Designed miniproteins, single chains, continued (5). Designs and how they scored, part 78

Each design is a single chain, and the fold is of that chain. pLDDT is the mean over its residues in the fold that is shown.

## One batch from the design tools (miniprotein)

Design m18878
Fold by ESMFold2-Fast:
Formats: C-alpha cells, sequence, structure tokens
Structure m18878 (fold): chain A 58 residues (1-58)
C-alpha cells in the first residue's frame, strides 16, 4: 500500500505541530493510521508533535 504517502503525512504532522496547530497534526496522524501505519509509530509521532508544539511560536 502507500507507505510513501503515510511518511509524508507524518512529516506534515510534525510541521503543523511546529506551527502550533496540534489539531491539524492530529488529523494528519489519523490519516496515516488509516493508510496502515502501525499504532506504535503513530503514537511516537504524536509524542514528538506535542514536544514540538511546546516550543515558542516563530
Amino acid sequence: MNKEWAQKLKEGALQAAKLGDIKHAEELLDEAEKLGMPKSEVEKYRKKAKELSSQPPV
């Protein structure tokens, strides 16, 4: 299936989190999970997104 598309969704989620848009980051990670990404990997990226969203906004 589309592993490359799931990878792009993870990347986009981290970028959204850097901008402070945690809702968008969560949506992108949910889409990656629907495309067959393991829950363990999705949860790792959710934790990273929360860490990035704790950074001061640019």
Scores: mean pLDDT 75

Design m18879
Fold by ESMFold2-Fast:
Structure m18879 (fold): chain A 90 residues (1-90)
Amino acid sequence: IEELRRRVEENPEDAEALAVLATRLAAAGKPEEAAEYGIRAIEAGASELQVEAIALALAVALAVAKSQGDEELAAAYREALDRVLEAAGL
């Protein structure tokens, strides 16, 4: 994650690095940051497959949070997923 943050800092419009960072943040329990970088990836021209990968990572993390009874984290992932899908026009 820190290495990906450095790559994005060096190349702010690197859609691939932004998309990969978003998926890693989703898996790391950071829904808000995952949505932020996911939206930036879309704005930078991320492919449909990259956007789908971000949405899938958020959806999986949402399901995991729900299964663990973490209602606050689940709500944050739901909000993050909604924001990414809206930015993608989905």
Scores: mean pLDDT 82

Design m18880
Fold by ESMFold2-Fast:
Structure m18880 (fold): chain A 73 residues (1-73)
Amino acid sequence: MSTLTIKATNTSSSGKGKVLVNGEEVATVNAGESKTIEIEVDSNEFVSVDVEGEGKFAVEVKKGQWSSSWTAE
């Protein structure tokens, strides 16, 4: 197992977004909020991380030695 760490920030002034891992909602991020979510996942499993909802999001994902960051609208 590896720890998947997701930091999602909703940079919009209104609305809320959802963070999804493998298509399942794991957290809600309100406008102006930042949340860090930690989930244990299989070290060799494909993991999909997405955000949906209204607003603009900055997302950072870490899994073991892997890291990635992106923005979404």
Scores: mean pLDDT 77

Design m18881
Fold by ESMFold2-Fast:
Structure m18881 (fold): chain A 60 residues (1-60)
Amino acid sequence: MTPEQAARAGEGAVELARAVGGSEEAIRLGKLGQKYGREGNAEEGERYVKLAERELGLSE
């Protein structure tokens, strides 16, 4: 995942979590993925995006 992709995926995870009344932890993890993605850190951005998706039940 590129930093730009991690930033967008983190943003999407935050939006989805808010829309479905998801946990505060899912919102927090999505925000961290977005933050690291915007800072150019693809590795940490992807990690937090995957954690947010797992918290939302979206990952396998």
Scores: mean pLDDT 78

Design m18882
Fold by ESMFold2-Fast:
Structure m18882 (fold): chain A 89 residues (1-89)
Amino acid sequence: SMEEKFEQKLKELEKKYKLSPQEVEEIREKLSKMEDKVAALDQIEDLAKIRKISPTEAADYLLKVREEQRKLNEERARLFGRPLPYPSK
């Protein structure tokens, strides 16, 4: 059901923004590793609207923001000796 919801939303995004097959593939590849990939598509659409950028650029931006937040959280936990409040897997 998650895969069906993801593909349905991706097709809706394709139609709404008139994405090329290449752009659809790039978004799919960028989100493939995300557990929340359906919610990530909604975030991509919101970012594209707010920043007036393409959905593919919004996807790249979202991935960079999430990676930087992860690095900062890890560094903060190391500096202050506090373990991260989530399971390892």
Scores: mean pLDDT 78

Design m18883
Fold by ESMFold2-Fast:
Formats: C-alpha cells, sequence, structure tokens
Structure m18883 (fold): chain A 80 residues (1-80)
C-alpha cells in the first residue's frame, strides 16, 4: 500500500530529525555549561540569550524542512 509506505518513510525521517535535534540540543547545553565556567556572569547571560534565539530559529528552520520533506515523500510515492 502506498499509504503504508508513506507512513514508514515519514516515520524514519521524523526519527532522523529527532536524533539530530536531540544531539544539537545536548551539544548546545554542553557549550553553554563550559561558557558559564569561563565567562563573567553578565557576558554569559547576553551570549546565552543570543544563542538561545539562534537555536530557536534553527529549530524552526529544521521543522519547516521536515514538513517540506514529508510532503515530498507523499508526492513521490503517490506518483510512483
Amino acid sequence: SAEEKIEEEIKKLEEEYEKKLKEAEENEKKRLEEMKKTLPEEEFKELAEKRKKEFEEQKEFLEKHLKENKELIKKRILEE
């Protein structure tokens, strides 16, 4: 079934994106913890807020790409 194939491919794509997001979030958390140890408190706050905003923008970009790729998978399989 085309629908079953779509569901399986989308599930794999979602799992891959979730893994990438989780790894990026864990890496960012580690970077912030190291920065907190080395930077003055005021400088750390400013940098942490800037990085949080940048990371949120990156998450939105990844979510948009995931949605677009899901639609492409649906179209590709239905056109087969």
Scores: mean pLDDT 82

Design m18884
Fold by ESMFold2-Fast:
Structure m18884 (fold): chain A 100 residues (1-100)
Amino acid sequence: NPEEEYLKRLRERIKEAEKIASGLSELEKTFVKSVARLGVMFEYNDPRTPELLENFAKALGLEEKVKELEEALKNGDFEKAVEIALEIARIIEKRMKEAE
């Protein structure tokens, strides 16, 4: 069943992301888990993937960084995708602190 394989792969990738993010901030954890989901969505050609990435890019105002993330995910480079996700999360945390 292709749907069961997709959901199994998604669960495995999320567990991996939770281990990677275990000592990080809540925002960093959220971003690492989000790129784990997006990576599986790219792997399985989920039709929702382009809209979710566009919404993510617009919400963050980091279109160039999200484009780099998209290319890493398309290439199956999860390690690079995690690095970019953490960079984005840290930029957002800095902006939030400067807005206080």
Scores: mean pLDDT 81

Design m18885
Fold by ESMFold2-Fast:
Structure m18885 (fold): chain A 108 residues (1-108)
Amino acid sequence: NVEELKKEAQELFLEVLELSKKSLKRIEELDGKKEDYEKAMKYLDKAEEAAKEGKLVEAQFYYGSAWTMKPVNQEAVDKAKENLTEEKLKEMVENLKSTLEKLKKALK
């Protein structure tokens, strides 16, 4: 069910983003390198906005940019949107669940 997978992915993205922002703030407090963390946080904010709007592919690319510091490639986003199959949504849900468990463990 594509609609259920989209809803599950959206809910998982929002939880991943909440914990990712908490993780990033802890790292910033310990390391003191504000410029890189401010830029990463802006990408997480864009990912959160996209996830709230149900733009799951855009959310995924912005989330990636927060950790790589590479800007989003719009052509890659557009191609990924056209190829967003039920199988790709299942992969997205599995990846988000894995990321969420890692974040929960790291924040203990």
Scores: mean pLDDT 84

Design m18886
Fold by ESMFold2-Fast:
Structure m18886 (fold): chain A 64 residues (1-64)
Amino acid sequence: MSEAEKLIEVVEEEIKKLIDAGKVDAALQLKDGVIETLREMGEPEEVIKEIEKRLTEFIEELLK
């Protein structure tokens, strides 16, 4: 897996922990921070958009 893929797996795990703890705002902040980090790493915008969609849908699913 690429470094970005490994980062996203770790981020999804942390997001789940934050949501399970009732820290929804912290989970959203973590998502935003990851997207910013991916841009700084020089990831293609298409990949960044796909990851943002994946993390957003992941958070929405956890809140159901």
Scores: mean pLDDT 80

Design m18887
Fold by ESMFold2-Fast:
Structure m18887 (fold): chain A 58 residues (1-58)
Amino acid sequence: TAEDAYRVVRRAALAGELDPREAVRNLRAAAAREPDPEEREILLAAARGAEEAARELA
C-alpha cells in the first residue's frame, strides 16, 4: 500500500540507504513499463507513498 511504501522509504532514507526522490522516479518508471493494470496500480500506490516520504524529509 501507499502507507507501507511511505514507512519503508522513510526508514531507509533516514538510515541513508536511499534517496526518496530517486525511489519515486524508479517506481513511476516501473509503473510506466508494467503491462498488467493491477500491478501498475500497486507500483503507482508505492510511488505515492515514497513521494509523501520525500516531501516530509525535504
Scores: mean pLDDT 83

Design m18888
Fold by ESMFold2-Fast:
Structure m18888 (fold): chain A 99 residues (1-99)
Amino acid sequence: RWEELVREALELQRKGNEALDAGDFKKAAEYFRRAAELLREAAEVPGLPPGVREDLRAAAELLEKAAEAAEAGDARKAAVYATAAGILVVAAEIEKELA
């Protein structure tokens, strides 16, 4: 369940990045917001270590900022926020495996 939500979120983030590269800022923002929603759902899954939950919530906030930057037409800022979100998701996955 948790892994399915994270996998879907990462796939949506990838699609968001592709839309951003294509100059489709509206579509990029939609993908980033949907990815953020799924990461928030993943953070609510019972039994997760507190650090994993915190990293998933932080990643969701960064994806919302990526969506806002994309809507403003700031492709570089959107890419930076999306990249930072991806790093936190990877950190959360590693932390869960170590727990």
Scores: mean pLDDT 87

Design m18889
Fold by ESMFold2-Fast:
Structure m18889 (fold): chain A 69 residues (1-69)
Amino acid sequence: GAAEREELRRRLERLEAAVEEARKTGDKVIAMNAVKEAEELRREAERLGDPELAERARQVIRDAKEILA
């Protein structure tokens, strides 16, 4: 429902900020953890039928994987 989408959006916002910080610092531990959490958030967004949140989670996965490359 709306409450689950709101919580998922807040979790994605925090994760997006963490990935931006990891990109600035080169922190690969934060980047690895972000990939794992973003995969869980992607599955949850798909379960809720929210394509916008699912795409945001995929973007976090891509951004975090770039730090790990």
Scores: mean pLDDT 88

Design m18890
Fold by ESMFold2-Fast:
Formats: sequence, C-alpha cells, structure tokens
Structure m18890 (fold): chain A 97 residues (1-97)
Amino acid sequence: DEERKRLRAEMLLHAGEGLAIMQVMSAGIEKGMLEKAREAAGIIARSVDEGVRTGKYREYIERGVREAKEVAPELEEAIEEAGKVLLRAAEEAERIL
C-alpha cells in the first residue's frame, strides 16, 4: 500500500525533525541562548524543507548544520548531534519509499 509507505516515511521524517529541534532548543535553554537556539532551529527546519522539495536530503541537511553552527557556535555540539538524528530519519524515510 503506497499510502501507508508515504505516511510512515513522513512520520519518521517529522519525528526526526522534532527530536533535532528539541536537542538544539534544550542546549539553548541550558546555556541561556534561547534566541540563538531558535535561529539555529529555523535554519535546520528550512534545510529539511529544501531537502524534501529537491530530494537532496544529505546535501541540504549538511549545509543547514554548517549554517546553524555559524549562527550559534556555542551550540555546535548540539547542532551536530541534531544533524545526525535528522539525517538518519531522512535516510530511513527514503528507504521506505
């Protein structure tokens, strides 16, 4: 059933995105950098949108992670871990489709 595959892929992608955003936001709260965390999270969310639209998940996620680290260098480790979580979710979503 193609509809079930699509829904499962979308759910995994959104779950990965949510976890990635939560990791960045949690680090921002802990370090007192909530506004920078929001900016980094926004960059990551936009990179996911571009990856989905173009099918180039890895390229756009890696670019988004780089840009997010430039905006919030004190959150670099959290942003890199968020990027890994998101990339795994995207790769799993593509394997289901």
Scores: mean pLDDT 82

Design m18891
Fold by ESMFold2-Fast:
Structure m18891 (fold): chain A 93 residues (1-93)
Amino acid sequence: SAKREKGEKLKAEGEKAAAAGDYRKAGDLYEEAGKYYAEAGDNKKAAEAYINAAKAYAKAGDLVKAAKALSKAVEADPSLQEEADALLREMYA
């Protein structure tokens, strides 16, 4: 679908931003990718994108956005609850 293709493009842009050390931009791009994957019904890719957004936001020091992204990942894929809880503990350790 067009929404899935947009998600793939945003994910690739997020990966480039992360490689460049622009973690805030990477987080924003991954979160937008997650929204498009979710709208396309691809809950697994949405959850993966939200986890990547959370990791990027944490590296940028934005723990509020990181926690919100983890919540979105678990909403998309509840099997990620344990991974999300572990990441949240690491961010506030």
Scores: mean pLDDT 90

Design m18892
Fold by ESMFold2-Fast:
Structure m18892 (fold): chain A 124 residues (1-124)
Amino acid sequence: MELEDLVKLLQKLFGLPEEVAREVVELVLAGKYEEAKELIKKYLIDTKALKPEEAEEEAERAVWLLKQMIEDDEVARALLELVEEDLMLARVLINYLYEEGKPLPKTKEEMLALLDERLAAGAA
């Protein structure tokens, strides 16, 4: 996966500007997860006016997601494809899997199947 694709994903999914997203990706690649979380939290609190607890959860979610994409190119490509097609469905999937403690699947078809499962559960 290209570094620029990871930067683009953070910009679209978490609303980070390019310079912040790039530094976050570089910190995660260096194994500096706590520094990456603090950078995201600071941006979300200072610029987006999120509450500290909301910023903490978003930062943890972003680093959790980045780790999986860095570890598996297929996961990163499948998620990038979903984000390009439907950003809101990608956000629903990420939130669902993060809350359930489940890993991201390696194909867009598996991602869509998990979304169908989540939507069916929400309709009951």
Scores: mean pLDDT 82

Design m18893
Fold by ESMFold2-Fast:
Structure m18893 (fold): chain A 99 residues (1-99)
Amino acid sequence: SSGIGEEPLNIDENDATQWLHAGRSYYLNEDYEKAVEYFEKAIAVDPNYAEAWLNLGEAYAKLGDLEKAKEYYEKALELAEKQGLEELAKRARENLAKL
């Protein structure tokens, strides 16, 4: 490991990606309420973060809120298509089809 002599372990509160990863960790541990909280933090930083909207929808689907899940999947799909994120758009369509 060739390090520059710095430890880049500082959490940037404005980094939507760190909030998404935290939300995914809670989701994988089946803490869907905390997953929602952290995905909402990611969206607050970057409201165009299509993956965060998709993950928020997945968390609400696990909580049984299928109306919110649908709304957030549709938002994720819109953003993914607008941004040319074909795999994310496909995943959003597959999630919508499962509702």
Scores: mean pLDDT 83

Design m18894
Fold by ESMFold2-Fast:
Structure m18894 (fold): chain A 104 residues (1-104)
Amino acid sequence: APPLDVLEEIENDGNPAAKELQEFFEKLKELAEKGDFEAMRKLIYEKLKKEFKDLEEAYEGIKEIFTELLRKAAPEAPDEALEAAAEAMVNYLKMLYEESLAKK
């Protein structure tokens, strides 16, 4: 998966935020592959403690979580690179979710 290169690079530092990011991404990936939007929604709510109206707002919430975890894992990286990495991770989850729906 394209965003895994970023996770591998920061994991080498033994950073707790990198581990949290990887665990959160893998859980969302599993749920997206199953097409389980309600479980994804619950997981996002548990992290953000805020409601969202639709799937697009949920993906923006995931991007916020990924960006903050990436910022903690790679504090020396420029914000643009962290945001781009978070967006790539979200786009990958969108792809998996859409693919799961097509298999229905």
Scores: mean pLDDT 74

Design m18895
Fold by ESMFold2-Fast:
Parts: sequence; C-alpha cells; structure tokens
Structure m18895 (fold): chain A 59 residues (1-59)
Amino acid sequence: GKLYRAIRDYTAVLPNELSLKKGDILEVLKEVNDDWLKAKSLETGEEGLVPVSYLEEVE
C-alpha cells in the first residue's frame, strides 16, 4: 500500500483511531473519506483511523 509519514503528533479521541507521533510511518489500507484514512502503523502493527491532515505521502 501507499506509505505515509505523520507530520505531527495526534492523540486518538475514539477507540477506532490511532495515536501518532511525528515521524511515524504508516501503510494506508483504505481511504474512508476526505478527512480520514484507515492505516496500519509500521511502528506498532496497530490498525485504525488517522486524520489525513496529519500525514504526508512518503515519496
């Protein structure tokens, strides 16, 4: 899948969300809507929703 990097820290608000630290690498599994992606953290192996505005594509 596409790789993304967290550009800032994010604290999960809902149980289906992932918390992020700046610099974390994630694999995008699904685009849910314009604001949210379903991703897998390559740091922890956990899956959940992450805000698009906190991510940049790794290329």
Scores: mean pLDDT 84

Design m18896
Fold by ESMFold2-Fast:
Structure m18896 (fold): chain A 62 residues (1-62)
Amino acid sequence: GAEEAARLAERGAAAGAAGGGPTGGSVSWHDAVKQGASPELAARAVERGGGPEAGAGARRYA
């Protein structure tokens, strides 16, 4: 659900921010799926986490 996507996005963003890397503050769709999220939850997590193109990039995989 949306709450799970929000948690994944927050975790990804927090982890990236803590690392301070070039992808800090974002969660990848692939990483979310690797954590056990469904494709749709992963897409929502990327959108919520403010990926490179919030929403657009995640939907492109379809």
Scores: mean pLDDT 55

Design m18897
Fold by ESMFold2-Fast:
Structure m18897 (fold): chain A 60 residues (1-60)
Amino acid sequence: LEELRRRAEELEQEARDLEASTEAARLVGAPQEHIDELEAEAQKAREEAERLRREAEELE
């Protein structure tokens, strides 16, 4: 349970960091390919975090 919650929190933080990086990349005019990759990684991290949170809640 503790492990699942910790991992979910780490993935949520990773998603936030990736979202912030995506916004910063847009502001400095980074290549669209790089921006798209950051967006995809952020979305994946959020989806995994949500799944792990649900799993942890079900185990309570």
Scores: mean pLDDT 81

Design m18898
Fold by ESMFold2-Fast:
Structure m18898 (fold): chain A 77 residues (1-77)
Amino acid sequence: MSQEEIAELAARIAREAAEALGLDGERAGKVARQSALTSDSLAEAMELAARALAPELSFDQLHAFMTALSRAVRALE
C-alpha cells in the first residue's frame, strides 16, 4: 500500500470513528492524514492520531475513539 493510500485510509477511518462518537470528524481526519505521512503502518498512524487528539478529548471520549480505531485496524487484518 502506498503512503498516499495509507493517508487516505487513515483519514477516512478517523473521520468515521469520530463522527460516530459525536466528535469533530473533519479535525480527526486531518490529524490522521498528517500522522500517516510520518508513519510506517496504518496502526502507527492511528496511534499517533489518537495521541495528537488526546488534549482535545475527555478520558471517556479518547478511550472510545481509540477502541473504534483499534477495531477498524483489526478488521483490515
Scores: mean pLDDT 82

Design m18899
Fold by ESMFold2-Fast:
Structure m18899 (fold): chain A 69 residues (1-69)
Amino acid sequence: SEADKYAELGAQYAKEKKYEEAIEYFKKALEIDPNNIIALNGLRELKDYYEKEGKLEKAKEIEEFLKSL
C-alpha cells in the first residue's frame, strides 16, 4: 500500500539517522492509514529516542501527533 511505502521510507531514514525525514514519512503514512503499525512503532521509537537525548519539545510534538490519530 501507499502507507506501507511511506512507512518503509521513514524506517530507512531513521536507520540513516535522518530523524526529521523519518518523522515526515511516518506522518505521511499515518495520514493515509492511522493504524499503520510500522509508522506507529517508528514514531514511538523516535519519541523515546528524543526523550532519552533530552529533546523534550521534539518528543512532545511526536506524542501530540500520535494522540491526534
Scores: mean pLDDT 89

Design m18900
Fold by ESMFold2-Fast:
Structure m18900 (fold): chain A 56 residues (1-56)
Amino acid sequence: SEEMKKDIEELLKKAEELEEELKTKDLSEFEKQLLEGLAALLRAVAKRLEKKLEEE
């Protein structure tokens, strides 16, 4: 669906924004670990939605 495509794009964009913060911001080890985990989760959700979209 068109809505699912937009959700995938938004999730990937958000993951890229977090990955950019990891490169450019002076973050604590805890903050780095948390943001890396969050970016990975967003990419995993996007991949699941992509697979579901392929099954349509």
Scores: mean pLDDT 82

Design m18901
Fold by ESMFold2-Fast:
Structure m18901 (fold): chain A 61 residues (1-61)
Amino acid sequence: MSVGLGRVNRAVSSGQISRSVLVPRFRRLWQQSLSSLPSSVQLTQSQLDSMGQHIVDQALS
């Protein structure tokens, strides 16, 4: 679960990514990473959205 999460948090902390666009940005980066990984690591769009929302909410704090 640290795959991508640390990168997202770092980008938000540095102010490089607007929080309002973090969810779609995370989704794109995550999909790109998944494309490089074996098929065993698959996530649904619903899960990606949920994780993105959770990350944004946590980053807002």
Scores: mean pLDDT 59

Design m18902
Fold by ESMFold2-Fast:
Structure m18902 (fold): chain A 100 residues (1-100)
Amino acid sequence: KEYLEKGKELAKEGKLEEAKKYYEKAIEEDPDYAEAYNNLGIVYARMGKLEEAIEYYKKAIELDPDYAEAYLNLGKVLEKLGKKEEAEKYFAKAKELDPE
């Protein structure tokens, strides 16, 4: 939890490489930490590493199938890659899990 929170602070400051290291430490402490995988995906997406971001979002969804934010983030990356039909399916799933 402490590593995840530090990673979030660093990501907010735009310190993406440092944020990545703290999220990796969070995963080392808890390999089932879906939020850490989702946040690592966000860091990779912000670095322009969209394929790696997809893999981390998929891992977050695998660990927590009800993780609305991970579906939303996966959809956003797929849309950036021009996979709009696939993106819409993930946006729909995110809306279903967190309708507002």
Scores: mean pLDDT 86

Design m18903
Fold by ESMFold2-Fast:
Structure m18903 (fold): chain A 68 residues (1-68)
Amino acid sequence: TSRDAARLVLNAVNNGARVVEVTLDDGTVLRIDRSNPAGLAGAVLRMIGDSSKRVEVTIDGEKHVFEE
């Protein structure tokens, strides 16, 4: 679910991930890196509020897929 993807993103950032990229079902790409930490809150809120049935999260090059 989008909430599970959001939890993974938060854990990755808390564990020191350098780059996190989230791709939503509608093709929207949200990129979070250490040069733009303020973007994290907006990205997480968008993921939680979005009705995407498939979310891809890439953490420092490692891909994770979440489907409903």
Scores: mean pLDDT 72

Design m18904
Fold by ESMFold2-Fast:
Structure m18904 (fold): chain A 55 residues (1-55)
Amino acid sequence: GAEEALRAAEEARRTGGGGFETALAEVQKSLEMGDLEGARRGAESIRRAIEEGGL
C-alpha cells in the first residue's frame, strides 16, 4: 500500500543518492495525487535499481 511505497521511496533516497532524486519526486507526486498504483510501481522500480546496482 501507500506505506510500503513511502518506505521504499525513503530507502531509495538514502541509498540511491543523486541518480534517483527526480524519480523519487515523481513517485511522491503520484502519491499526493492519489495514484497509489503508479507510485507503488515507481517506488518498486527505484528500489530494484538500487538493489541491483548498489546505487
Scores: mean pLDDT 66

Design m18905
Fold by ESMFold2-Fast:
Structure m18905 (fold): chain A 76 residues (1-76)
Amino acid sequence: MEEAKKLTEEAEKALEEGKYVEARKLATEALKLDPSNLRAHAVLYEAEAELAREAGDEELAERLRKLAEEYRKKAE
């Protein structure tokens, strides 16, 4: 649990810094340790949304953004 929290915090920081690949990696590692971590799901989907946008897949980016918002809301 504590390790998953640390990875989630690192993923959130990477996301804030625009390091989407790193944020995705850290959030994925957090979810391997704690699959129910809502904050880690939110970071993962937000990082994936930004990566999809960079790849030109706006439809996928919007779907992933909505998922991230749902998990963010549930994590509060």
Scores: mean pLDDT 85

Design m18906
Fold by ESMFold2-Fast:
Structure m18906 (fold): chain A 65 residues (1-65)
Amino acid sequence: MEEELDREIKTALAEIYYALGLYDYYVKNDKEGAIESFQKAVEIYREAGDTEGAKEAEKLLEKLK
């Protein structure tokens, strides 16, 4: 249960950074902030074992760089 809870918390945190990246890019027009948020999301998704979430964040990073 602890391992499962840790994964769920990490996935939620990665989703928050992913949403923050979208907000930075589309609302604030802050490309640098978006890149930082998506990079953090990728790291946390990978730690959580969410390969699909990591790939989606990576795709957005590649489009912005």
Scores: mean pLDDT 80

Design m18907
Fold by ESMFold2-Fast:
Structure m18907 (fold): chain A 55 residues (1-55)
Amino acid sequence: APSAAEQARNDAALPAIRTANKVMEELAKDPSLSDEEINLAASEAGAATYRALQA
């Protein structure tokens, strides 16, 4: 079974992963954006969400 610390880290990552997936899904609907631009924006949104939740 995962340790309490591992579980807490996994739980903390879920909102960031959800935010990244939402940004990717939204931006994927825009045909003017490249896959690299979509992936970068999703990664940045996820990282920002993770930092905000750790503050």
Scores: mean pLDDT 76

Design m18908
Fold by ESMFold2-Fast:
Structure m18908 (fold): chain A 70 residues (1-70)
Amino acid sequence: SRIEELARRIAALTREIYELATPEERERIFPPLDERLRAAGAIEDEEERAAALEALVAELEAVLAELRAR
């Protein structure tokens, strides 16, 4: 399903970010991410939840690109 595909993509991006990030960067990145994942999981409408997860994927891709560019 779309939700399962988005969840797998988020997991893959999160793993890669974790590997590249310093402990200090992890403290900045992961608490807001955990909050947003919790908020998305609370959305009852599947399409609205998918949209929230898609937005999160885009933001995580931007974070990963920034970490790679340094």
Scores: mean pLDDT 86

Design m18909
Fold by ESMFold2-Fast:
Order: structure tokens, then C-alpha cells, then sequence
Structure m18909 (fold): chain A 74 residues (1-74)
């Protein structure tokens, strides 16, 4: 699930101690992903499944980018 991927990304961030720029960039991407997840949930509640799917997919891409930054900083 997206919640599990977000939790995993945050846990991976804890292993990055000395690269503050990487931590900040990853946190910004995670924050944007959380905003998109909230928008996706609202779209789904409004019956717009297509928009919800698109927003959810974008959020997952941002999470993947955050995790990539974290891996490169390790």
C-alpha cells in the first residue's frame, strides 16, 4: 500500500545521518506525495476514480524518487 511505502521511505530516511540536503529533498517529495494522496482520497470520495488513480500514481512516483535519493545518500 502507499501508506506502507511512505512508512518504509521515512524509516530509510533515518539511516541517512550526514547528508542534510538529501534528507531535505526526500522529505519535500514525501510531503508532496502526502498532499497528492489526500487529493486522491477526495477525488475517490467524489466518484472520480480516474483522477484518484492518476494522483495516486503520481504520489507513488514521488515516493520512488525520495527512496532513490535516500539510497544514493547511503
Amino acid sequence: SMEEQLEEARKELESVTDDEEAVERAMELIRRALELEEEARRALAAGDEKRARELYEEALRLIAEARRIIEEAQ
Scores: mean pLDDT 81

Design m18911
Fold by ESMFold2-Fast:
Structure m18911 (fold): chain A 70 residues (1-70)
Amino acid sequence: MSPEEAVELAIELGGEDARAAAGATANLLIEGGADPEKVLEAGREAIRRARDGREAAELTVELAKERGGI
């Protein structure tokens, strides 16, 4: 699954809730082979900064890439 596909699926699963969307995105990335610690740290930061679920999901991916988790 691509990171873009993970974001779209996470939005379907978590809706507009930033915590749910970031959590779903993190779980999908980890199942795809991403580093769990780096992805979870990215998700926690995304929840603090995002205004909605889509921003949280997208920011989780971006921060995970910056940390070298994916």
Scores: mean pLDDT 81

Design m18912
Fold by ESMFold2-Fast:
Structure m18912 (fold): chain A 77 residues (1-77)
Amino acid sequence: SEMEKLREEAAKKIAESDELDPELTQAALEALKRGDMEEMARLINEFYKKMAAKDPSTAREYTKKLGEALYTELKLP
């Protein structure tokens, strides 16, 4: 289905990020497969918090890219 393809596209973009924690990445992929967009948003926030603790500038740049990919492509409000 089209929604399944959109979720897979988002999952690929998350999985291709070397900066994400592997445990959080797997949780995000599972949330996407379930279509649980609230859990997905929570996990994106968790990724941001971990990156911001290390480098706020890199976290902002990364969040912008993920936001454009996930929220624009998936049409999340």
Scores: mean pLDDT 62

Design m18913
Fold by ESMFold2-Fast:
Structure m18913 (fold): chain A 57 residues (1-57)
Amino acid sequence: MSSEEKVEKTIKGLLELIESGALTLEQAKALVDQMRDEGELTEEEAKRIKEALEKAV
């Protein structure tokens, strides 16, 4: 999976959880930070995902 595909897929998944009420924006941002800390996301990918989530809510 490319960096761009990974970012888009993560945004979509987290937005679906936020829209369904299963996850708050703050919890979604915390999960993104955890994925970055675990090496699943770069700092730039994590930043892009969090900015997209904030803009969408």
Scores: mean pLDDT 82

Design m18914
Fold by ESMFold2-Fast:
Structure m18914 (fold): chain A 77 residues (1-77)
Amino acid sequence: MEAQALRQGAAEAARTLAEQYKDTDPELAKILQEAADALDKGDLDKAIELVQEAQKKKPSPSIQAVLDAVQKAKQLS
């Protein structure tokens, strides 16, 4: 269940980041929340697309870590 654990961890990280950005960058928070929702649905391709969009808007090590986790989950699926 390695892919499931990575997917779940990425979803939790994306939700945490969305909450952190909610008041300072609501558009970024919305993208991260949509990525978490895609991960909950098992739509890894949509999640990768959304996290890449977030990283383009605000490059950060935390967003990159979420992207890396989602890409690994897809590789293991």
Scores: mean pLDDT 82

